# Designed miniproteins, single chains, continued (2): the designs that were tried, part 32

Each design is a single chain, and the fold is of that chain. pLDDT is the mean over its residues in the fold that is shown.

## One batch from the design tools (miniprotein)

Design m5160
Fold by ESMFold2-Fast:
Structure m5160 (fold): chain A 70 residues (1-70)
Amino acid sequence: SERLALGLLEKDLIEHGVSREEARRLAEEVLRLVKEGRYDEALELLIKAGLSREQAEAMVEGIRALLEDG
């Protein structure tokens, strides 16, 4: 579900210190990139936002799984 993916992305980004406004923008962009199969660009955005590579990879994989299941 896209709504679930967006909500989880926003929440995780805020918990990592991203502002609510920026978290919403990043969540939308990351979701778009993942839907397009542009995983490297999604990872770059998350790392630029302050996540580690490991955190960014886990987040992209989680969102991918949610999109493939719904």
Scores: mean pLDDT 81

Design m5161
Fold by ESMFold2-Fast:
Parts: structure tokens; sequence; C-alpha cells
Structure m5161 (fold): chain A 61 residues (1-61)
């Protein structure tokens, strides 16, 4: 579920004190792409999701 995934990513970033710019830089994508993922407007690729989870300190799926 893209909306549920996006909400989880947003919450984890907030809990970890990561800005959108920091998360985008760590993943190697634009801030606009991060915003769209967080809104559930787009589904991240498996590679993008892996990088997001690593950047947030979460275990790989």
Amino acid sequence: DPRELGERIRRLAEEKGMTLEQLAAAVGISVETVERIMRGEITPSEEQLRRILVALGEPLP
C-alpha cells in the first residue's frame, strides 16, 4: 500500500530527525521524489526502498 508505506517513511524520518533534504541526499533522489513517495503518489523501486530503509536505520526487508 503506497500511502501506508509513505506515511511510515515520513514518521520514521521525523522520529530520527532527518530532513527531506538529508533523506533525499542519502538515497540519491530528489526532494520532490521523496515528497511524492511520502504522499503515496508514487511507489519507490525496490532499490530506492532499500536505500531509504538503510538511511533510516531500519532492517532490510
Scores: mean pLDDT 80

Design m5162
Fold by ESMFold2-Fast:
Structure m5162 (fold): chain A 72 residues (1-72)
Amino acid sequence: EEELTKQLIKEIDEEIKNLEAAGHSLETIILHLEALKEVIERQAELGVISKETAEEVIKYIEEKIEELRKKL
C-alpha cells in the first residue's frame, strides 16, 4: 500500500523529467498530468487501487501542476 503509493509518485517524477528532457512545453506536461489524474481516479473507482492511494497520488499530481503553473 505505502510501497505502491511511493512507486506511483516515483513514476510521476520520472515521467515529468522525461517530458522536460524531450523538450515538451510546460503546458503539455500539465495536460499530461491532468489526464494521468483522471486515470488514477478511474482505477480507484474500479478497485484496482485503494481510495487512500488514489487520493495521495492525486494530491501529489495537483501539487506538481501548481508548481509547473507558477513557472509559466
Scores: mean pLDDT 82

Design m5163
Fold by ESMFold2-Fast:
Structure m5163 (fold): chain A 60 residues (1-60)
Amino acid sequence: GPSLEELLRLIGEILRAIGDILDLELQLKKNPEDEELKKELEKKKEELKKLIEKLREMEK
């Protein structure tokens, strides 16, 4: 199985991605027509999904 350090690093990446998403959602709430922010938010959500998938694979 993965090392504790690898697991903690992945969890840290997930938490950071969540923080980035929340910040982008707050920015988008202030500027709801900003297409660049919408695109960046979708990219960050996709990155988070991939990180969660990796974590799920490590539990198998």
Scores: mean pLDDT 84

Design m5164
Fold by ESMFold2-Fast:
Structure m5164 (fold): chain A 72 residues (1-72)
Amino acid sequence: RRELAEALLRRGEGIAAELERQGMPEEAARILELTRAAAEALAAGDEERARALLEEADALLQRAGEQIRARA
């Protein structure tokens, strides 16, 4: 469980760095917030909250991807 939380935090950091590179610092900050909260929920054994937070993160990434495509 803790190792999964650590892996989630590392992945969130990588995604946030790419969003910042794309000129999306607010979305990057939000991904870090969501992945940190999801990692905390996983560590606490709150799988329902972790899932909801990860679903919100996925929705944010889908919207960010649409915005990036619209710029092209």
Scores: mean pLDDT 80

Design m5165
Fold by ESMFold2-Fast:
Structure m5165 (fold): chain A 74 residues (1-74)
Amino acid sequence: MLAEYADGLEALAAGAEAAAASAPPDVAARLRELAARLREIAARLRAGEGEALAAGERTVAEYVALKAALVDAA
């Protein structure tokens, strides 16, 4: 369960880094920051820290909001 969620967070982090490669510098910096947070939370979940789940949900919501803003700008 936690490992599967962690795998999902790492996939989102990879997507954020890929998006950062073609984004403006300020947006790229934010995407890289979110990718780093997603990987940190994934590592905590893999270590068995269930408390990190709420942080993961909040970080995913921030990533979704940023992606929605980028789509609206395109």
Scores: mean pLDDT 81

Design m5166
Fold by ESMFold2-Fast:
Structure m5166 (fold): chain A 64 residues (1-64)
Amino acid sequence: SLDEEIAALAERLGVSPETVRRLARLALEDPDAFNRELTRLVTERGIVVTKEDTERLRALGRRL
């Protein structure tokens, strides 16, 4: 389900499911804000985001 996919990605990234939903929405609606938010999370929280993770976020955005 969509909620299960969001929860799995949140666990992988070490963020809340709400953060995943917000990032997924930004990936579709505002790619520049999406890139700024990802950079902030990487630099401030040390999260690891792969190319596969960003592709999953874009796919989730299309389903939200």
Scores: mean pLDDT 84

Design m5167
Fold by ESMFold2-Fast:
Structure m5167 (fold): chain A 83 residues (1-83)
Amino acid sequence: MEELLRRLLEALRAGDLERALEYEEEFVKLSREKIEKSKDEKEILELQLLAARAAAEAARLLGDEEALARAEAWIEELEAKLA
């Protein structure tokens, strides 16, 4: 999961949008399977935190200040729930 997000961000930094889309589709698929199978709230929150951190990094790469602020607020909320 984390490795897949790392590859997605690397593809975005390289401007390889086709490869980035492939990694995004795989991440969405695996995330849905994980959520559907997991009854553990902590596992779901940890997966959401991973996604939120990836969203923050993507927003930084794109220069989207509003998206970055939303992602950082989501990270703070999720970290509070996991503490």
Scores: mean pLDDT 74

Design m5168
Fold by ESMFold2-Fast:
Structure m5168 (fold): chain A 65 residues (1-65)
Amino acid sequence: MEEEFEEFVKISKEGLEALKKGDLEKAKEAAEKLVEYLAKILKLSEEQKKKMIEIAYKRIEEEIK
């Protein structure tokens, strides 16, 4: 759990750095990895996973625009 949380924090930090640089592709990549990681740990459905990815992508686009 702690090691998994550390990876979560690392991916989140990478996503934030990409957002600061305006790197849309890197930010989306980090967000997708983050959601994939959470979905695997929490055993989320495919529908829930897609919803989270969509929300993350919208958030990233709002920050970069």
Scores: mean pLDDT 75

Design m5169
Fold by ESMFold2-Fast:
Parts: structure tokens; sequence; C-alpha cells
Structure m5169 (fold): chain A 59 residues (1-59)
């Protein structure tokens, strides 16, 4: 499902940030949010973007 694909991409984004790759992390969070937006889940997309931005700011 779109939610499962987005969850997978977000997890990979967090893993990329832990590895020190902020560019890959940002791309993966954007990709996850885009999948949710295209699936008609704008609230979940906004939450993914907010979590990603918070994680990027902490890195």
Amino acid sequence: SAIEEAERLAREGFAALEAGDAETGRRLFDQAAKILEDAGQPVLAALVRAEGARALAAA
C-alpha cells in the first residue's frame, strides 16, 4: 500500500541521517510525502514532512 511504501522510505531516510547522509535523508522523506500526497493522504504527508524536517534539524 502507499502507506507501507511511505513508511519504508521514511525508515530509510532516518537510517541515512544516522549514517550522516542528510541529502539522501531529505530525498527519501520528500519521496515518502509525495507518495502519500498522490494517494490522497495529505495529513500523513504533512506529518512525514514535519518529522523529516525535525530529524534533519537535529542532525
Scores: mean pLDDT 84

Design m5170
Fold by ESMFold2-Fast:
Structure m5170 (fold): chain A 66 residues (1-66)
Amino acid sequence: PSSAAAGRAAAEAARAAGASDDKANLTGTMHSVLVGDGASAEEAGRAAAREGGVPAETVAKAVQAA
């Protein structure tokens, strides 16, 4: 549940920050995959934010609130 919920929160945060649906989905998928592969939430959030073109802080706050 944690990996899927975190990915969904990351995608929603990217969308709220003005990312397109495609970029928001990419952000969420990247976060979920990296967490599933054993990356820390901070590492996953940073990489996902970079891929989605949104601030890492925005993704981190949304994932922590979920």
Scores: mean pLDDT 74

Design m5171
Fold by ESMFold2-Fast:
Structure m5171 (fold): chain A 78 residues (1-78)
Amino acid sequence: EAVEALGKIGDQRAVQPLIKALKDESEDVREAAALALGKIGKAEEAIEPLEKVSKEDPSENVRIAAAIALGEIKSKLE
């Protein structure tokens, strides 16, 4: 639990800014944020934001990046 909490705190310092970046006006920023969340992998709180982005984002590249990130995060949880 303590080790899990420490890892979650580290992830939240990066994950929360990246979740906000998923709403950025720049396509490049949103794509980079989605890919970075996938690389972190331990970001359960990003699953819902990434699912919305993968379905609703006007950019195909951003939707693909969000789908890749979801796959990475979900594979780490199973």
Scores: mean pLDDT 74

Design m5172
Fold by ESMFold2-Fast:
Structure m5172 (fold): chain A 62 residues (1-62)
Amino acid sequence: AVYRATVVGERPGFSSDGTIYHKGDVLTLTDVRVTDDGFLLGTDAAGNRVVLSADDVELERI
């Protein structure tokens, strides 16, 4: 499944390529899962792994 992820909170997200996502950023993710520790994990359009705070992200399936 493909998701639009919008960062809505103050905690930044991090990509494995060193990209930092901030409040207001929108990214497309696949392989999305939420961990028991409150992290949202996914893969971006370039194939990089992304880690976000689950409480600071809105997800929409596209």
Scores: mean pLDDT 86

Design m5174
Fold by ESMFold2-Fast:
Structure m5174 (fold): chain A 87 residues (1-87)
Amino acid sequence: QGNLDEAKSYYQQALELAQELGDKHGQAISLNNLGVVEEAQGNLDEAVSYYQQALEIYQELGDKEGELNTSIKLGIIDLKRAVDKVT
């Protein structure tokens, strides 16, 4: 509810810190979490952008679990967009 903006602020700060430290895993996790917050707010285009950025980093790192989980999130958004268009 009102804490989604707070969560977004926390994950944005975590992303910035991970970028400063060169922590690629931290960057991917923070981007993925920003995608979750945007999706919860109904901002599906922003959520897709964040998930795609996280997916790219997971692929670069060879993190197959992160790659799979992020790909599933992207698939769920595509399904949500299809349902919202029909309903």
Scores: mean pLDDT 82

Design m5175
Fold by ESMFold2-Fast:
Structure m5175 (fold): chain A 78 residues (1-78)
Amino acid sequence: MSPKEIAERLRALAEGLLELARASGNEEAIELMEEARRLALEAAEALAAGDFEKAEELAARAEEPALRAGKLLAEALA
């Protein structure tokens, strides 16, 4: 898979997850998912530029807010 294809898939996933957060109506989950999406999009840009180390760092930084948002979404949708 090319860096461009990985970047495109990361953007699609980030957008889909943010839509789910917005559909839940949980404001904290939306804020956390917006932060995770921002970091994921920056990681996708780094991948497209060939900066794999920066992409990995940004993806790792996106993990914590994404996991927190996921927990809130699971609780809100239960």
Scores: mean pLDDT 76

Design m5176
Fold by ESMFold2-Fast:
Structure m5176 (fold): chain A 66 residues (1-66)
Amino acid sequence: DAEKYYEEGLRLYAEGRYEEAIEKFEEAIRLDPNFVEAYENLGKLLAVLGRHEEAQEYGKKARELA
């Protein structure tokens, strides 16, 4: 269930476990490629980690799906 992975990603993000949060958001996107909120939060998390090019790409994908 994509929603389950997304919720786990949010929990890990809140705990500062950023790499694990990325994995969970990626799994949510793999199960539901139209999951706008997963792309948005993955983009925000990547920006926090200084991965700005990847963050912009995921943000663009979220806007295209909305």
Scores: mean pLDDT 87

Design m5177
Fold by ESMFold2-Fast:
Structure m5177 (fold): chain A 68 residues (1-68)
Amino acid sequence: SVAEEIRRLTEEAVDIATDPSLTKEQQLARLDQIEARLKELRSVAPEEHLPLVDTALRLIENLKAQLE
């Protein structure tokens, strides 16, 4: 389901942002890929799932900002 994929992508994003084996550049590149996938999901998501996608996108933006 769309909700399950959003959850999985959110968990992956947190794992990436907290992975000490990755450089900041690698973390940002991988978070950009997750952000792109979430934006794709937003374009096909039913209206009831849009708040979940928007919350996930906000989390990704915050994680990227912290890695600067």
Scores: mean pLDDT 86

Design m5178
Fold by ESMFold2-Fast:
Structure m5178 (fold): chain A 64 residues (1-64)
Amino acid sequence: SMAERLAKRRELAREIVDQLEQSLLDFIAEVTGVDRAELEAIWQAGDSAALDRYVAEAIKKLLE
C-alpha cells in the first residue's frame, strides 16, 4: 500500500541520516584525534556550535 511505501521511505531516511551522522563523527575523530565517544555525546546533546567548531578544525587540519 502507499502508506507502507511511505513508512519504508521514512525508515530509510532515518537510516541515511544515522549513517551520515556516523560518517561525519568518524571523519572528525580521524582528522582531529578527538575521542569518538565525546563527539557522539556532543551530537546527542544537540550542541551544534561545538560540532561546528570540530568540523572547522578538521577542515583546517586537512588544509595544512
Scores: mean pLDDT 80

Design m5179
Fold by ESMFold2-Fast:
Structure m5179 (fold): chain A 83 residues (1-83)
Amino acid sequence: MEEAEKLFAEGQLALHEGKYEEAIKLYEKALAIDPDFADAWAGLGEAYKKLGKDEEAIAAYEKALAIDPENKLARYNLEELKK
């Protein structure tokens, strides 16, 4: 879905710019349109991780992996957070 992908791309840009709260809002909007968007769940997890919200980050990465078990970003970051 083009709109969800656009919001995801904007979230990735916000994340890269250190605008973590803005990235979360953009990923949440993408997920409101497409709740099975595994990459948006992984992006949400990364934004939470950057804010030190490790429990929320873990939950988001686990959602991404439940949808797409091969999601490399979610897999790598979940392993790092669980130590």
Scores: mean pLDDT 85

Design m5180
Fold by ESMFold2-Fast:
Structure m5180 (fold): chain A 59 residues (1-59)
Amino acid sequence: SAVDESVARAERLVSGATQEDIERLLGSLEGQLEAAEAGELSEQQRANIEALIERVKAL
C-alpha cells in the first residue's frame, strides 16, 4: 500500500540518521497533519499520516 511504501521510505531516511534528522522528519509530518485539519484530507489520508508519525516515533 502507499502507506507501507511511505513507512519504508521514512525508515530508510531515519536509518543511520541523527536524532536531529528524526526530529526534523517528525516536525514535517506533524505540520502536514495540522495543515490538513481544515478538512482537506479524507479520514483514510489522515489515518495514514498518523500511522506514519507513530512509525517514525518508534524508530
Scores: mean pLDDT 68

Design m5181
Fold by ESMFold2-Fast:
Structure m5181 (fold): chain A 60 residues (1-60)
Amino acid sequence: MKERLIEEARRRIEEARSVEEVKQAVMEAANEAHELPWDEQIEVVNEVARVGGEQIERLR
């Protein structure tokens, strides 16, 4: 459940071609995480933010 959401979000972020697309993918993952328990929601948000930052650095 949590792992699947993170995996799908990571895939979307890695396919992003611009910083704006990365930001949109991160926001979409955060919105989907709202259905999870609070602790798992925070874990998902932190992980996708980290992956998003790495992708933004790659696009520089």
Scores: mean pLDDT 78

Design m5183
Fold by ESMFold2-Fast:
Structure m5183 (fold): chain A 94 residues (1-94)
Amino acid sequence: SHMEELLAESDRLVDRIAEHFANAKSQLDVDVAFLGVAVLIAESSHFPELLPEVYERLAKALDEAAKRMQPPISDEVRRLAEGLRAKAEELRAR
């Protein structure tokens, strides 16, 4: 279905964002990865039925990326993942 195809494309973007975080060499790399998260969420908001799944998959991928990063940025990424997971639960409860 169209929604399944959109979710698959979203998964590819999620994986790319997570790898940008995990492989970041500079503050610019980290900032670009955060922009990627913001853009994906903003675009996914046009598809409310996909949005909780996008939040959940982003949270999981960011948790894994954070294991490969160093504090304090790893702690910021983990906090973002926690917030995304909480938002997915809120959206599914409605």
Scores: mean pLDDT 83

Design m5184
Fold by ESMFold2-Fast:
Structure m5184 (fold): chain A 61 residues (1-61)
Amino acid sequence: KALELYDEAVRAYRAGDYEKAIELFKKTIELAKEDTSPRAQVLLKRAEAMIKEAKKRIELK
């Protein structure tokens, strides 16, 4: 379920494991792409934004 995978990605991000967070956010996007509901579209956009932030954090550490 995309929401559960998103929650796991957020936990990894909060733990400072940005590489793992990016992988989990990518999996969230793949699941969300196949769901046309508004909630899935919100998760997809949030996951894309979080990947950008996580990459920026890796670059700045």
Scores: mean pLDDT 79

Design m5185
Fold by ESMFold2-Fast:
Structure m5185 (fold): chain A 94 residues (1-94)
Amino acid sequence: SRVDDAVETALALTDNPAHVALIALSLAFPEVNERFPLSYEELSDPEVVADKVAEALRALGASEADAEALRDAMLSGDLERTVAILREVLERLS
């Protein structure tokens, strides 16, 4: 699927959970880059990236529970948990 391709591409580029989520979200929903741009300095801060990903998900119609679950997973540093939640949330938005 579009989501599977986006997640696989993100995982090939980085093992940072917040960056995986950001890249996959941007590839699956390119409008996110225009609506929620991040500076180089912001990209270096995992909390800022996690907050922006959660904000973008809510703007795309994700539930508060889904956005918060993904944010918590990104901040925990658990890549496997982040990818599992990310796939489910992005598939629901597709």
Scores: mean pLDDT 83

Design m5186
Fold by ESMFold2-Fast:
Structure m5186 (fold): chain A 65 residues (1-65)
Amino acid sequence: LSPLERRILDLLRARPGELLSQAEIARELGVSQSAVSRALRRLAARGEVALSTVGDTTYAAAVAP
């Protein structure tokens, strides 16, 4: 995993059962929403995170366990 991908996974795993938006993840990690979007797509392709879109907002959660 890239450093950003590992940080996103650590953040989501620290908050089990919680949905975090791309904007929230970007703010917490001090990175752009574009960087988060790219990292989340790679993590979802590996089955490590679940993505949900509500309106214009994309949320992510860690895949159990």
Scores: mean pLDDT 81

Design m5187
Fold by ESMFold2-Fast:
Structure m5187 (fold): chain A 60 residues (1-60)
Amino acid sequence: GPAMPEPKTEEARRLVEEGERLIREGRELLKSENKEDILRGIGLILRGIGLLVDAELLSR
């Protein structure tokens, strides 16, 4: 059968990948002079940080 990683390890990896993607997208939006883009960027960064925190807790 396939070698399955521990479920927590695979979930943590996905959360890191998604969190990093959201932070990168949010940081790009912060470069805009558009207030709506800046607010959306802040929201994406905060969500990304939340996913990284969840990943850290799962990897313990």
Scores: mean pLDDT 81

Design m5188
Fold by ESMFold2-Fast:
Structure m5188 (fold): chain A 61 residues (1-61)
Amino acid sequence: SMLNASLEEKYQAILDFLKPMKAELNKESAEIWIDYAAKELGLDEEEKKKIKERVLKELNL
């Protein structure tokens, strides 16, 4: 279950979800998708903030 995954595995899952649609994403839409995925993966607010920053940096958004 992804709910029992490490933070690194959850980060990678969010990246793998967003990378195929990168060309259609801006920062605002990427943040909406990250917030949705973070909720589904059971991230708290601090974990979500850290992962959001890493994902946006990796996607250059």
Scores: mean pLDDT 84

Design m5190
Fold by ESMFold2-Fast:
Structure m5190 (fold): chain A 88 residues (1-88)
Amino acid sequence: MEEGLKAFEEGDYVKAIELFKKAIEEDPNNAEAYFLLGKAYRKLADLEPDPGVREKLYDMAIDYFEKAIELDPSNEEAKKLLEEVKKR
């Protein structure tokens, strides 16, 4: 998790995604890892110039935010970000 958060803070969203996916492999119920994976995919989508690829990345972010909320319904930030991505 710590290395994934560092990669995210440094703007390396591809590396962050790899590390957060590893966290999910180690603990499939890690709601925070799903939330952070959603955030990373959203940032990657925001940087994607191709509309078709961008929409797929936003769809990935939505799926991960929904899973994060399913595992931790108290994550209000995940709910807010899910609504923001759905409005795209």
Scores: mean pLDDT 85

Design m5191
Fold by ESMFold2-Fast:
Structure m5191 (fold): chain A 55 residues (1-55)
Amino acid sequence: GKKIEELEKKAAEYGEKGDVEGALKALEELIKVAEGEKKEMAKLSLENAKEALEG
């Protein structure tokens, strides 16, 4: 739906800008509402963003 598309765009924009905290928040919301491949991709992106914050 529109919310999924908006969250995908926000996560990508935050990632491109290096806003790791913003990307994390958008990805967590996306995981809650997305299904299938989009959900799995969001999970992978979330793990990468967490690594960037912790490392």
Scores: mean pLDDT 77

Design m5192
Fold by ESMFold2-Fast:
Structure m5192 (fold): chain A 73 residues (1-73)
Amino acid sequence: SKFDEAVDRLAERLGLTPEQKEEWKKRIEELNAELVAKIRQADAEDDSVENTLKVTAEALRKIGDLLDEIIKE
């Protein structure tokens, strides 16, 4: 998957341990699944650009939170 490839590249660049990479990979997969589910729900309820932007903003916020947690660990 694209997230698997992105995690592999970032882990290599950041020098993450195999354990840290595994946990980060799981969290990214969870975020991706949640984002996909929310986009599908938004599309079913309303095809508005506003709904798409809101879902995207929420996803970016969660990615920021995930990065903060990785830095803290």
Scores: mean pLDDT 69

Design m5193
Fold by ESMFold2-Fast:
Structure m5193 (fold): chain A 79 residues (1-79)
Amino acid sequence: SKAEEYTALGHEYIEKEDYEKAIEYYKKAIALDPNFARAWAGLAKAYDLLGDKEKAKEYVDKALELDPDNSAAIALKEA
C-alpha cells in the first residue's frame, strides 16, 4: 500500500539521520492509514532520536495500542 511505501521512505531517512524528513513520511503514512502501527512506531523512533522523549512515548503507546506485537515499539518502550 502507499502507507507502507511512505513508512519505508521514513525508515530510509532514519538511516540517513534526516529525522525531520522521516517524520514527514511517517505522518504521510498515518494520514493514509491511521491504524498502521508500523508508521506510529517509526514516528516514535524519529522523535526519540531527536531527543523528544515525551512525543516518543506518546507514539510508542499509540503503536502498541494498535499492535501489541509491534517489535520496534516494544524495543523502544523497553529502552
Scores: mean pLDDT 88

Design m5194
Fold by ESMFold2-Fast:
Structure m5194 (fold): chain A 97 residues (1-97)
Amino acid sequence: GALEERLRELARRLKELAMEILKKAESLELINRAIAALLQVIGALFDLERGAPLREVAEELLRVAEQLIEMAERLGDEDLLARAREALEEARRLLAE
C-alpha cells in the first residue's frame, strides 16, 4: 500500500544518510553509532517485509532519524543535518496517518 511504499522510501533515505555519516566519521564512537543506525534500518526493512505493524516500523525509523540528526550535528555537516531533519518530519507524518 501507499504507507508501506513511503516507509520503504524513508528507510532507503535513512540508509543512505547512515552510510554517508559512516564515510565521514572520524571517531570510533561515531563509526559504531553509524553502523548501529544502518543495522537498525536494515532490521526495520526486514520487519516491514515480514508483515510487522506499520506503526512499529515507523517508530523504529523515527528513532533512527533522531540518532542520525545527533550524528550529523557532531560532524557539523549542514547538508546531512537538513536531510536527517527532513527524514524525521516524514517519519512523524507517517505516524500521524
Scores: mean pLDDT 89

Design m5195
Fold by ESMFold2-Fast:
Structure m5195 (fold): chain A 74 residues (1-74)
Amino acid sequence: SLEEVKEFTKEMRKVSEEIEKLIEEGVPLEEIKKFAEEKVTELARKHGLSDAEIRTLVAVVLAEIEKRVKEKEE
């Protein structure tokens, strides 16, 4: 439903804010990636995403984290 999509989006925004904080604090990339994978998988599973959808979402999130960390290190 639209309400479920809104709640998932809100919870994902909170995870994105936590990730950005970890990047700003200089937490190692591998620790940030592990945190993101665990949190995104938990939320997506809670909101009924399939294993294939979860894998795709995690891959996109991890790629964005790697890009953001590299931009900060330059």
Scores: mean pLDDT 83

Design m5196
Fold by ESMFold2-Fast:
Structure m5196 (fold): chain A 62 residues (1-62)
Amino acid sequence: MPAEEQVRSMLDTLVRRGYISPEEGEELLNEFRQWVKENPDASDDEIIAHAERLIRQRLADL
């Protein structure tokens, strides 16, 4: 699965399970998309690792 699709799937799962709101999921996805745009040479592994860090930070701040 492409890195972006995997991240979208992860965020959708968190929303479906009630860990974050749909609005929070959309905000995280926008932050992730902006980071990918700023880092066009990033590998899929680096993209996924960054998304995992964003998710962990958000969950810690809840």
Scores: mean pLDDT 79

Design m5197
Fold by ESMFold2-Fast:
Structure m5197 (fold): chain A 74 residues (1-74)
Amino acid sequence: SSSAEQEIATLDRLTDWVNNDPTASEEEKQEVTEIVNRVKQFIENGDLEGYREEKERLSELLSRLVKKREEANK
């Protein structure tokens, strides 16, 4: 299987994780879904630059969500 297939599976799991996070707002869930959809499009189109930019944005958002969840569980 391709690295693209593995990346898509990872993105789907991240989307499921965020959608099941009680500390994530509906707006944050929507933002993750939109970024994931753009990352998938860049993978499909072979756009490495767009892929990198959206992955960086996704990483920043996920870091924020993880911190928020950790704070809620203190």
Scores: mean pLDDT 82

